Designed miniproteins, single chains. Designs and how they scored, part 49

Each design is a single chain, and the fold is of that chain. pLDDT is the mean over its residues in the fold that is shown.

## One batch from the design tools (miniprotein)

Design m1794
Fold by ESMFold2-Fast:
Structure m1794 (fold): chain A 75 residues (1-75)
Amino acid sequence: MTTKNEDPEVAKEKLTKGAELGDVGSLADLAELLLSQKKYEEAIEYAQKALELDPNNEKAQKTLKEAQEKLEKAK
């Protein structure tokens, strides 16, 4: 839960730049942000990219699992 929200555009831009640099944290944070916006398919994509770079990233693993479960429930 965030007590301070920057402009969503600024946050997304920073995370996107980090993801381009191969920052696993930025990829995992982007996936979590997309999950919170109920963009489950996009959350899965970024979580998978984070896990390809670091298979042990807990945030990416959890985000991937939650996004997949939410998509499965929507079927």
Scores: mean pLDDT 76

Design m1795
Fold by ESMFold2-Fast:
Structure m1795 (fold): chain A 95 residues (1-95)
Amino acid sequence: LEELKKKIEEAKTKDELVQIANEAFDRLISLLEKKRKEAIEKGDVVTAVRYLADIVELEFRRKKLLEDYKAGKITPDELRSFVEELLKEIEEIEK
């Protein structure tokens, strides 16, 4: 997590920002997949389905965010802020 925070602070190009955004989404999705598998092992169907829904929503958020950024609808600073929110979500789940 600290490595991703440092990367976002040091990012100077649009391609670097896109790469870091993808890394943040991949990390959050991987964490949610781990939680989903843990719920399945415990027989907690409701919790497993909830994590699956969160993963699907994140995939749609990634697609829209990157499409909007590439189309010039959001600024690099706005993309940076969205990545910072993803990192906060990762921290909350890892608590």
Scores: mean pLDDT 82

Design m1796
Fold by ESMFold2-Fast:
Structure m1796 (fold): chain A 96 residues (1-96)
Amino acid sequence: LTEEQEREILAAFVEMVAALAKIDAERGVLDPQVAEKVSELLTKASQALEAGDFDKAIEYLKEAIDLLRASGTPSAKELARIVENILKQVEELKKR
């Protein structure tokens, strides 16, 4: 895969997590304010990845992880783990 294709795939995964946060809020297993802010940050991270701005993408992903971890619910912890795995892939891609 090209770097551009890998960025597009990672951006799509980030948007999927943003959608999952909204679904969890609708189900009452995630705080709606946390879900809204996390979704905003993840959407910005996805846009940064598509633009090739790794530094901004990493910054937004880290902010989303911090908010999810601070929430402390099982759903928030699971979303945080998914975002942390995406962050690791973004950091590895930046090193190339």
Scores: mean pLDDT 88

Design m1797
Fold by ESMFold2-Fast:
Structure m1797 (fold): chain A 82 residues (1-82)
Amino acid sequence: GEKLTFEDAGAKVTVDKEAGKLTIEVDGYKFTASTTALTDKQLVELGERTAREIGELLRKGDYISAIQRAIGVVLRLIGDEL
C-alpha cells in the first residue's frame, strides 16, 4: 500500500495504514511502532501532528526535546494510552 510521509524541519514521519505502522526519523534516530488501537484517519492525523511538533522543536535547535517527543509518541502508541 501507499505510505504517507510528513516532513517538517528535518523531522520525517511515515504512516503505513495497511500495517498500522508509524515511523519517526529525527536527528539520525529512527523510531517505529505498530498499533491496532487507532483508525487509519487517527494514525494519519497523529503522523502529521507529530511531524509538525518535532519540526517546531528542531527549528528552535531543541534536539533533545525533539527526540523525547518522538520516543513519547512511540511509547504511547504501543501502550494502552495514546
Scores: mean pLDDT 82

Design m1798
Fold by ESMFold2-Fast:
Structure m1798 (fold): chain A 87 residues (1-87)
Amino acid sequence: SEAEKEAEEYIKKGEEYEKKGDLVKAAEEYGKAGKILFENKIDPEKAIEAYEKAIELAKKAGLPPSEYLEYEINLGILEIERGVAKL
């Protein structure tokens, strides 16, 4: 689908920014990829991976929790739905 292709392009952009050390831009691009996959209910494992990367890089960049709260919430929903959440 087009949504799946858009998510793949955002992941590629995230990887390129991560390689350049632009953690803020990398987090934004991975977050966009995760959001597209999450909202369209496409490939939940890939959505989890994208959101995990976005959160990791946002924290490493020193961004405030408000900037990645949406990623944390959506990741939590995906983890529950996929049965990967640890109790």
Scores: mean pLDDT 86

Design m1799
Fold by ESMFold2-Fast:
Structure m1799 (fold): chain A 55 residues (1-55)
Amino acid sequence: SRLDEVLAMQERLLAGEELSEEERERVDANIRGLSAADFEALVARATELMAAARA
C-alpha cells in the first residue's frame, strides 16, 4: 500500500540509508495519494518519533 511504502522509506532513512532521487519522488507521490485514514496513521507515527526524540 502507499502507507506501507512511505513507512518503509521512513524506516530506511532512520536507519541511515540513502534514498535515490527516484525513491524520494515515489515517496512524495505516495504521500499525496494517501487516504485520510492512512494520512492520520502517518501523522501519528511522525508524532511518536518526535516525542521519542525529545525524551
Scores: mean pLDDT 73

Design m1800
Fold by ESMFold2-Fast:
Structure m1800 (fold): chain A 55 residues (1-55)
Amino acid sequence: SSRQKLIEQNEKAIELLREKIAELGDSERDKLLAGFYEIAVKSSEYIRERIEEKL
């Protein structure tokens, strides 16, 4: 279904964001970027939860 595809895409997006966080170093810029990526992960997790409620 289209909803199942959205869940799969969302899971892949979260995985890629986690991978990006792992690539970051200890610079102040990288710490700020890690913060933004964590917000993106949490937002994506929230969206996934909402999609799953309809399946």
Scores: mean pLDDT 79

Design m1801
Fold by ESMFold2-Fast:
Structure m1801 (fold): chain A 81 residues (1-81)
Amino acid sequence: APDIELSEEEEKALEKALEPVLEEARARAAEAIAAGDREALMRVVVEALEKTAEIAKELGLEEVAEAARRRAEEGRRALEA
């Protein structure tokens, strides 16, 4: 994949926008880990990547959005296998 280079402002904007997504994902991941539920953990990761793609697209970060979307699709395929 080409190196995705973000400006400091773009990176901070993305981090700020992702803060609630990452907080929710961490809470759900901790519950899945405590339960020993690997499927639930993977589902949390996929959902976080899907939300990341939406947020990145809204911020005009098309390369980040595409990368996150692709990773989410791979994760969904793994969940269905």
Scores: mean pLDDT 80

Design m1802
Fold by ESMFold2-Fast:
Structure m1802 (fold): chain A 89 residues (1-89)
Amino acid sequence: MKKAEEYVKLAAEYIEKEEYEKAVEYAEKALKLDPNNARAHLLLGEALLKLERYEEAIEHYKKALELSDKDSGIAIRAEKLLKEAEEKL
């Protein structure tokens, strides 16, 4: 769905701007339209990690891994960030 992809793009842009609360908002909007969007789960996890919401970030990284091919860029990044978040607990 085009609108879900637009929200994913906005979430990524807000992460680049270090506006993590807005990144969470747009990633959540993307997931309301497409609950199985692996990239939206990855971006939501990244924003949550920066907001120090580690347990929530871990759940979204696990979901991104479940929804993606293990050799994909999404899976590789989600696995790396999952380990980082777990080290913060």
Scores: mean pLDDT 87

Design m1803
Fold by ESMFold2-Fast:
Structure m1803 (fold): chain A 82 residues (1-82)
Amino acid sequence: SALVTLEFEDGSKAVIDAETGEILEGFELDDALKLMALNFGKAAVENPEGIAASEGVTKVDENTFEAEIEVFGKKVKITVKY
């Protein structure tokens, strides 16, 4: 299973299990942000080489990807551990 962490500019953080969709830590997410996190986690598991080659994505270690996205003019850091 893959864990997706969302870190927001205000310092708030959410952790989601990408396989189950369960929020393990943090606040309730907007449905669109939750779906985005689940899709990113799924892509990391199904196509890790494709994710690693994507612009703005950094492979932190053998099982971890990090990316920064902008949502409504605010930066959100996404980390996927699979």
Scores: mean pLDDT 76

Design m1804
Fold by ESMFold2-Fast:
Structure m1804 (fold): chain A 88 residues (1-88)
Amino acid sequence: SVLEASIKKFEERIKEDPNDSFAWLALGQAYYRLGKYEEAKKYYEKAIKLNPNDFQAWYNLSLVYRKLGKEELAEKYLKKSKEIAAAG
């Protein structure tokens, strides 16, 4: 599938460059689409650690927390995403 091909591609990129924040973000997005929210969370957290100004990573993390039933954390990280986007 397209998702399986994307996962393999970005796993290969991370193996070559573990500091590729975009590849970590893309893996998180793929796992989110598979409904694997805990894995998606882990990959988004890694992307944020490498690039804390990536408003898309904060936004996607908020969506994960909503899926995990943690609405207060989802709202907190959505606000963080909006603040970063407004600053840049």
Scores: mean pLDDT 89

Design m1805
Fold by ESMFold2-Fast:
Structure m1805 (fold): chain A 73 residues (1-73)
Amino acid sequence: SMQQLADQLIQQYIDLLRKLGIVDDNQIQQIRTQLQQLSPEEQFNLSSSQILQLYREQGKDISPLLEQLRQLK
């Protein structure tokens, strides 16, 4: 379902933020709360766009991640 895909991407986004050390636990909780106000499709779209933006900022090749996101649709 779309909710399952959204939940997976939200978890990937949170895990990425923790690995990069750019957010604390309070900020993570705020992000989760904000995402929970959105529809599953909006949660998926926002989480995927944020992951891609973080990868770009880190200078990482986003091609594998873009392909993965296409497979989840």
Scores: mean pLDDT 76

Design m1806
Fold by ESMFold2-Fast:
Structure m1806 (fold): chain A 99 residues (1-99)
Amino acid sequence: NRELERRAVLKIVAAALLGVAVAVDVELGASEEVIREGAEAVVELAREAVRLADSLEDKERSEELKRELAELLRRVAELLEPLDPEVAERLRALAEEIE
């Protein structure tokens, strides 16, 4: 399970870094399509992280990782709300599902 935990953490970190990249794209005035594609990639990484966390025998650690991921998704949703409220709502719904 140490390897699964490491992979889950890496997917959460990847989602966080991609979330920052999406925020930078927003600041630089990237197209809605580019921003949407980035947000979809964050969702996919988040779903992979959840699958890995759910595979952990350590349920306390699994819940901790899911809470961190849910918080990350809500922060990314806040950044996207003014540009793409539909994607922002999907990220918030996923965060609520994970918690």
Scores: mean pLDDT 79

Design m1807
Fold by ESMFold2-Fast:
Structure m1807 (fold): chain A 62 residues (1-62)
Amino acid sequence: SVFVNLTDEQIGSIALGAKEVLESIESQPHSLSEEVKKKIEEMKEFVEKNRELMEEVEKKLK
């Protein structure tokens, strides 16, 4: 769906997962297609915008 009502905790959890995926990609550098790079950039933007919610979830997991 193009619109979903998510809780702040759910958004934070998704952002934390995205951050882990991004860290995995950075630790294993690959020649990626332009389309994949755009998706990675979108994930980075999502994580950055939801940093506070992500940090709350991360502290809970510690």
Scores: mean pLDDT 73

Design m1808
Fold by ESMFold2-Fast:
Structure m1808 (fold): chain A 62 residues (1-62)
Amino acid sequence: KKYEEAKKIEQELHERILRGEATDEEIDSYLDKIKKLYNIPDGIYERRRRFYRAALEGRRKL
């Protein structure tokens, strides 16, 4: 159940990032959720956070 919920949130976040509509807070909220579910190390968390934020900014410029 929790994994299915995380996948749905991830799909929605990715779609919103592609449209340039997502916020940094939404990215952080999603990453916090998956960090807890999958016990992701801080280094991986920060790398994914930077990636999503860069993707969002790229979409906003287009």
Scores: mean pLDDT 76

Design m1809
Fold by ESMFold2-Fast:
Structure m1809 (fold): chain A 65 residues (1-65)
Amino acid sequence: SSRIEELRRRAREALRARDFETLARLGVELAKQGDLEGAEAAAKYLASQGRTEDARRIGEAMREA
């Protein structure tokens, strides 16, 4: 959907800017929109950067979706 495409674009911009707080918020929103693949990618990346709590929050949103 166009909403998921917009969220993925914003997530790429946040990642490029090293804005991990925005990336985490967008990962949660991707999960809420049903883009579990995009949400999981964001969570795995954030976990690889040591942001385990951000990754956990995305995981919780994915379980609620």
Scores: mean pLDDT 87

Design m1810
Fold by ESMFold2-Fast:
Structure m1810 (fold): chain A 109 residues (1-109)
Amino acid sequence: MKVSDIEVYRLTPELQERILEELRKRGIPVLSVRAVLFKPALFDKPYTRVFTDADGNRVVVKTEPLPELNATLVVTVRGPADTSEEQLREAADLALEIAKERIDEFVPA
């Protein structure tokens, strides 16, 4: 990634907590949620990546292009190792939608 040409924005602590509470209300055991907005847009198509982190947690990264803003929204959701991939994909989808609705609340990273 060419960092010098990219503006980066992140969730406020308040918005991050609100998203985490919403996911937990739906019965999904989420450890953390992160959303990062990159400007200009990095990708023209949405994609999803799933992997295991160094702590053994399941991680889902979902990327959404926002062409109207010339930006890319990247949502990362972490769950315990025993959380199903399906549950974490659902959590990432929900977190992405909430983050998109609150895009104006993002702050410089």
Scores: mean pLDDT 79

Design m1811
Fold by ESMFold2-Fast:
Structure m1811 (fold): chain A 111 residues (1-111)
Amino acid sequence: MEEAHAVVRVTLPPDMSLEEGREALRRATEILLQAAKEVPGVKSVTPAGAARDILAGKEPELAPGQPLRASVVLTADSPEEARKAGEEIAKRVEQALADAGIPATVSVTVQ
């Protein structure tokens, strides 16, 4: 199996209040990491930038509408399998966020 790299982005609505946004960002970060780890073929999930700061208990330098990011290492036998794993990550993260009542858009870019 070859290792593939992916970036997961979670974007909250830009019209969310700062207080609502802070709690949503914290919960979205936790959900993002948990849901991504549950996808078959995911080897590791690492929070980046604002997501890392949120988990460290720091105030994130994230403007409304800017994405939370996590780096994902995938094991896949082909670029198509890596892409399918990326689609499954996006689907599971989006569903988990929806179940938590967090309005967010999710995208995954596989390298």
Scores: mean pLDDT 77

Design m1812
Fold by ESMFold2-Fast:
Structure m1812 (fold): chain A 72 residues (1-72)
Amino acid sequence: SDIDRGIADILTAMAKLFLERGEYEEAVEMAKKALEIDPDNPNAWEVLADAYEKMGKTEEAEKYRQKAEELR
């Protein structure tokens, strides 16, 4: 529903805030929660990719980035 997408967008914004603060594990947790509600949210996949890249997990980051690009 539109409400669920709104909640996913809020969770994605929170994940991005954690990412900007260098709190990468918290960013991953919030992005994953957003994706549980809306798995087709490209911004949530991008935050997940960025967080994994910052943590040195380049293979997972590439997979999540590709998913974000696929959904655009």
Scores: mean pLDDT 85

Design m1813
Fold by ESMFold2-Fast:
Structure m1813 (fold): chain A 74 residues (1-74)
Amino acid sequence: SHMAEREKLLAQYQADLAAHRAARAAGVTSTPRGGVITKDEEKVRERALALARATGNPEALKQLEIGFEGLDKL
């Protein structure tokens, strides 16, 4: 089913987002002031949000938005 494949991709994008968040946190040591979001990070965000909306799961969408807000604070 297309939905099962989308859920699998969403999980993969969530893992990629977590990796980006960890890398950003490791790269910011002194004054983390809303750093510049790279094009790659923006693309990961857009894909993850699009998939979350496509699955129709509001909790997944909310969790991704909170995750992105956390990245913006680093």
Scores: mean pLDDT 62

Design m1814
Fold by ESMFold2-Fast:
Structure m1814 (fold): chain A 57 residues (1-57)
Amino acid sequence: SSKVQELLKAIGRVLRLMGDILDAELNGASEEEIKKLEEEYEKEKKKLDEIAEEVDK
């Protein structure tokens, strides 16, 4: 399968987590809940960066 498809899927995961963080903040979620979402966002962003580097080579 195309590495471009993997990149698009990774972008989708990162954008969904951004939406989840925003929703949690707007709904008054605990600092612990928000931190957990931020940790998952950073993890998925790192995966996105790794896939993007493979596509650029």
Scores: mean pLDDT 83

Design m1815
Fold by ESMFold2-Fast:
Structure m1815 (fold): chain A 57 residues (1-57)
Amino acid sequence: EEKKKKEIKKILIEKEGLSEELAEDIAEKMLKYPENSKESLAKNAKSGKELIEVIDE
């Protein structure tokens, strides 16, 4: 899970422009609530497809 969190955090910082603190918070929540996160990402995020792929690994 630490590896997935790191990958999600990197995408959030590089693709969504979030700060490291916000990216870490969001990445942790995405891993705890993957189904809810996937639904939200499909609607709202520019990098949603990439983030969903990491969650599904």
Scores: mean pLDDT 75

Design m1816
Fold by ESMFold2-Fast:
Structure m1816 (fold): chain A 70 residues (1-70)
Amino acid sequence: MAEELAKEEKLSQEIAAEVQAKRAELEAAGVPQAQRDEEVQKLANELSKKLKEKMNLKTSATYEVTPPAP
């Protein structure tokens, strides 16, 4: 029980870190704030959805590809 919750928490933190990294990346690229917020929100929603699907299918098997930075 505790292990599955810890994994969910860890993955949630990774999503948060990815979202923050994406926001900083877009800021560095000069993307307007409104567009930045929208893209970050879409990324967060997609990652959260995929995370939940992966957790529901297999608790021991995960494969995640980090997109390359621009």
Scores: mean pLDDT 69

Design m1817
Fold by ESMFold2-Fast:
Structure m1817 (fold): chain A 78 residues (1-78)
Amino acid sequence: SSMRERHRQLGDRFLELGKQALLQGDNELAAQYYEEAARHYRRAGEEVLSHSLLGVAYMLRGDEEKMMEHHELSSREA
């Protein structure tokens, strides 16, 4: 569907922005972009990728408990 395609494209864009922020050492900005990418991928039906990106975002913010929770969810949906 056009909505799923649009959300996949937006997820890809935010993922790229998150990677660039991470390379610049801006962990908070990277986490924000990875969370936005995850929301769009979830709407596109990309559940594993969504949970993986949420795990990375929580790791970048120092929230290990939430990182491990989303890692486990990603593993179950793989």
Scores: mean pLDDT 83

Design m1818
Fold by ESMFold2-Fast:
Structure m1818 (fold): chain A 62 residues (1-62)
Amino acid sequence: SATEANILAILDALHAHPEGLSVAELSRLTGLSKATVRRHLAVLEAQGAVERDADGRWRLAP
């Protein structure tokens, strides 16, 4: 599905950038809108797959 493809693109970008990525950076790298990125990040955070650091950058959860 489109949702699954979008989630995989976000996870791939985060895996390639262990230093963390902002919503704007994820939007540019994946081609998704910032609203779509934020929506998927919220679901992934609820699942424990990603976390946001003190600087607001998103990373894969340890």
Scores: mean pLDDT 88

Design m1820
Fold by ESMFold2-Fast:
Structure m1820 (fold): chain A 71 residues (1-71)
Amino acid sequence: DPNDAQAWYNKGLELYAQGKYEEAAAYFEKAIELDPNFARAWWNLGLVYAELGKLDEAAAYFEKAEKLSKA
């Protein structure tokens, strides 16, 4: 189902494991578009941005994930 946030997230994880960081980011972004409270997707988007050297963006995504996981 293309509207299943978990399915997009799982494909993002597969791409991340393959080192396809820009593609993984797009899939995690789609997962959070469908479910903005998906803390694990926000966290993994942060990991992708850290791998791409975008540390300020990574920090913002990690903060969002932590805030959502505590709610």
Scores: mean pLDDT 85

Design m1821
Fold by ESMFold2-Fast:
Structure m1821 (fold): chain A 64 residues (1-64)
Amino acid sequence: MEAALKRAYEAGKVAAANGFDEETVKTAARLIARALVESGLVAEEDAPAVEEAFIEGWKEAKAA
């Protein structure tokens, strides 16, 4: 889980660099969390944490 959260956060920063808007980022976060759950890398109950990590990475990069 810790590695998945770090990867999601870094992916969020990349989304900011690519000009993702807030709506696109929220959609991408859900898709990434779903993909990780479906592949067995993250438990279903941890999906919200992955979504939050992605969005936080995006927000932090946008604030720079």
Scores: mean pLDDT 81

Design m1822
Fold by ESMFold2-Fast:
Structure m1822 (fold): chain A 89 residues (1-89)
Amino acid sequence: GSLTDVPLTDEQVRALAEELLREAKEYKENPENRSTEIAHIIGLLMILDMAAPHLSPEAARYALEAVREVEKITGYSFPALIARLEARV
């Protein structure tokens, strides 16, 4: 299997969500770093998207809240990921 075939634990999803929120905060607070921060955010979101079909409902809810907050802070939309996470809740 690929790296994406290994399911994330609830703890790993929480850590990923916390990192997403931290990067989103840095994106908001440091405009000069936005290009770097959005690249980091996209990388984390890709990992989450690959894990989405395997998430517990609890992990999916936590991830969904984090992705929605990232959308609110950055102004970017991730509708496909939101839909996949909502399907797990």
Scores: mean pLDDT 81

Design m1823
Fold by ESMFold2-Fast:
Structure m1823 (fold): chain A 65 residues (1-65)
Amino acid sequence: SAAEQKEKELAEKRERLAEQVARIQGILAELDAQYQASNDPALKARRQAIEATLEEVLALLEEFG
């Protein structure tokens, strides 16, 4: 039915968003490790930008979850 198809599409969107969250969290962990080693302010700025992207993806996941 149309309802079942819509639920399947929402589940697939949720799965893709969860995968994006996991990837972004991995990138943030790598940046945190690099920042601890180098204390480079450019890495801190990059982390803040990526963290903002993570917040957007998490908001979408909450909306479609």
Scores: mean pLDDT 83

Design m1824
Fold by ESMFold2-Fast:
Structure m1824 (fold): chain A 57 residues (1-57)
Amino acid sequence: ATEDAYEILASLDDAQIERLVAGTRGGLEAAGHDPAARLPTIEANLRKLVAEAKAKV
């Protein structure tokens, strides 16, 4: 359910976000993508979603 996704996002602190970004970096590298090109946008979008989820919960 969408509610579960919001609860998970709203529970993320800075350390959890950093771990998710680090995991995404490894996944991008394994898939043959350039993390330097993709990660800034991915991190910004993730932090925005977390902030929006915290505002809704």
Scores: mean pLDDT 76

Design m1825
Fold by ESMFold2-Fast:
Structure m1825 (fold): chain A 97 residues (1-97)
Amino acid sequence: SELEERLAKAKPEVRAVGHAMAGLGLLVDAEFLQRGVPAIPSSPEELREQARELEREAEETGDEVLKLLAQAYQAMADGDYDKAIELAEKAVKLALE
């Protein structure tokens, strides 16, 4: 998997968030997964752009899971990896409810 190869090269914090998001993909419809799974960002600017895309999709669908993922990407862009992991874990938990 291209995602797995990219995650293997990422920092541990980014890998944890990436794995949580990938795990969430198993619980989300494939159509939303294709829209909500961004390419692995390489810069804070790319992270913020992906966060804005996820937020727009969340507004269109009312999907709180995508909203939490958008917030996780914003936290990553700010360098707050602990917050990003927390938000990704909340997204997974919400998807199971």
Scores: mean pLDDT 63

Design m1826
Fold by ESMFold2-Fast:
Structure m1826 (fold): chain A 60 residues (1-60)
Amino acid sequence: MEEARRDLQEAADLYHQDKEQGIKKFEELAKRYEAEGTQSPEARRAAELARVMVEDAKAI
């Protein structure tokens, strides 16, 4: 899913500039793509990656 990859990249770029806003963006994407994941394996993957990014950022 092209949109998911772009969204995740934008969230990563935002995280580099503002960690707090980047984490919020990843959380937003995770929730959004989890809802869409029932229809798309790519959306499920994107949600999983977004969740991992949030977890990793909090561990730091």
Scores: mean pLDDT 75

Design m1827
Fold by ESMFold2-Fast:
Order: C-alpha cells, then sequence, then structure tokens
Structure m1827 (fold): chain A 62 residues (1-62)
C-alpha cells in the first residue's frame, strides 16, 4: 500500500476513535493484512478505516 495513503487512513482512524496514533497504526496494519489474506479488493479508503475501527473495538472487548 502507498505510504501516503496509509498515513491518511491512520489519521482518519485517530480522528474517529480518539485512540493513539500508534494504536491506530497497528489496527490499520491488521486491517490491510486481513484484506490481503482474504484476497479482498479495497473499493474505498472508507472500507479500510471501518475495518480498522472494528479491530480496535474487538481488541478492547478481548
Amino acid sequence: MDEELKQRIIDEVVKRTGVSREEAEKAVNEAIRRFMLEGKVIHSEEELVDEAIKIIEERKKA
């Protein structure tokens, strides 16, 4: 993934969730990994942001 695009997605996750940039980056990296393993095509930046937010919520429940 393009580094500039990745940074924008991290910024959006931080803005929406209020988590630290470090936590948001870990969630975004996990979202990218999940999409890559499933062979999913990312149709929009929003899809990846939503997946990262879900990962953050899952992590807080576990």
Scores: mean pLDDT 77

Design m1828
Fold by ESMFold2-Fast:
Structure m1828 (fold): chain A 62 residues (1-62)
Amino acid sequence: SHMEEVKKIQEEITKLYEEALKDPSKVKEYFKRITELMLKLAERFGDEKAKEVYKKILEKIN
């Protein structure tokens, strides 16, 4: 279901933040992964402004 997919994405984001706390040397890698998941959430909610922002962040990181 839509809510189950959203919950899985939110749980993955939380896990990435916990992993970043353990290894700050990989902050760019974790930031990119979290931003990709935030974009996926924005797409699920139809948040066009958030989608635009996250896409621009990913373009600048890479």
Scores: mean pLDDT 84

Design m1829
Fold by ESMFold2-Fast:
Structure m1829 (fold): chain A 83 residues (1-83)
Amino acid sequence: AEDTPDDVVEAINRAVEKARSKGADKVIVLLLDASTSLEEAKQGLVRLATRALNLKPEEVDVSLLVYDVAGRTRVAALGVKEK
């Protein structure tokens, strides 16, 4: 099935809610092709978090990683706790 913007937004909302339920105050979201592996998505999120939030790789809590899918779009979300 073809992705609709609404399907992608719903997947983003589900991923954000799961991250928040784990104690995240902020969430970084990457939209990737559904064929992207979970390891590739994780590596992408860690790189984005270290660059965008000035975090060290060791400061990224991978237990706050959440994945969802909408058709051909993989939603990869990383929760971040505020200081």
Scores: mean pLDDT 73

Design m1830
Fold by ESMFold2-Fast:
Structure m1830 (fold): chain A 101 residues (1-101)
Amino acid sequence: SDREFAEELLEEVEKIVEELKENATDEDKVLELVERFVALVEKAEEEIRDEELRREVYRKMIEVSKEMAEIIKENLKDEKLAALLTRELEGVIRRLEGALA
């Protein structure tokens, strides 16, 4: 069901956030985790058919994107990589906020 799919997807998103907190100074791991998160956002956009559930998931993904961007800004030593990944997450936020309008 769409609900079960969304729940499993959001559980995977929460695992990514926890792994990011544990590995926030590891450039390769942080890049991998941001790429995994963006892939889950794209999967939600493609596969969730219920509009109300989609809105709930998008709101949660916006919240997570903001949290991930903050963790990256505070912990990643490579300021250029941090800026690049933060811009990608800000792009996700803008896209999902546009979809909710």
Scores: mean pLDDT 89

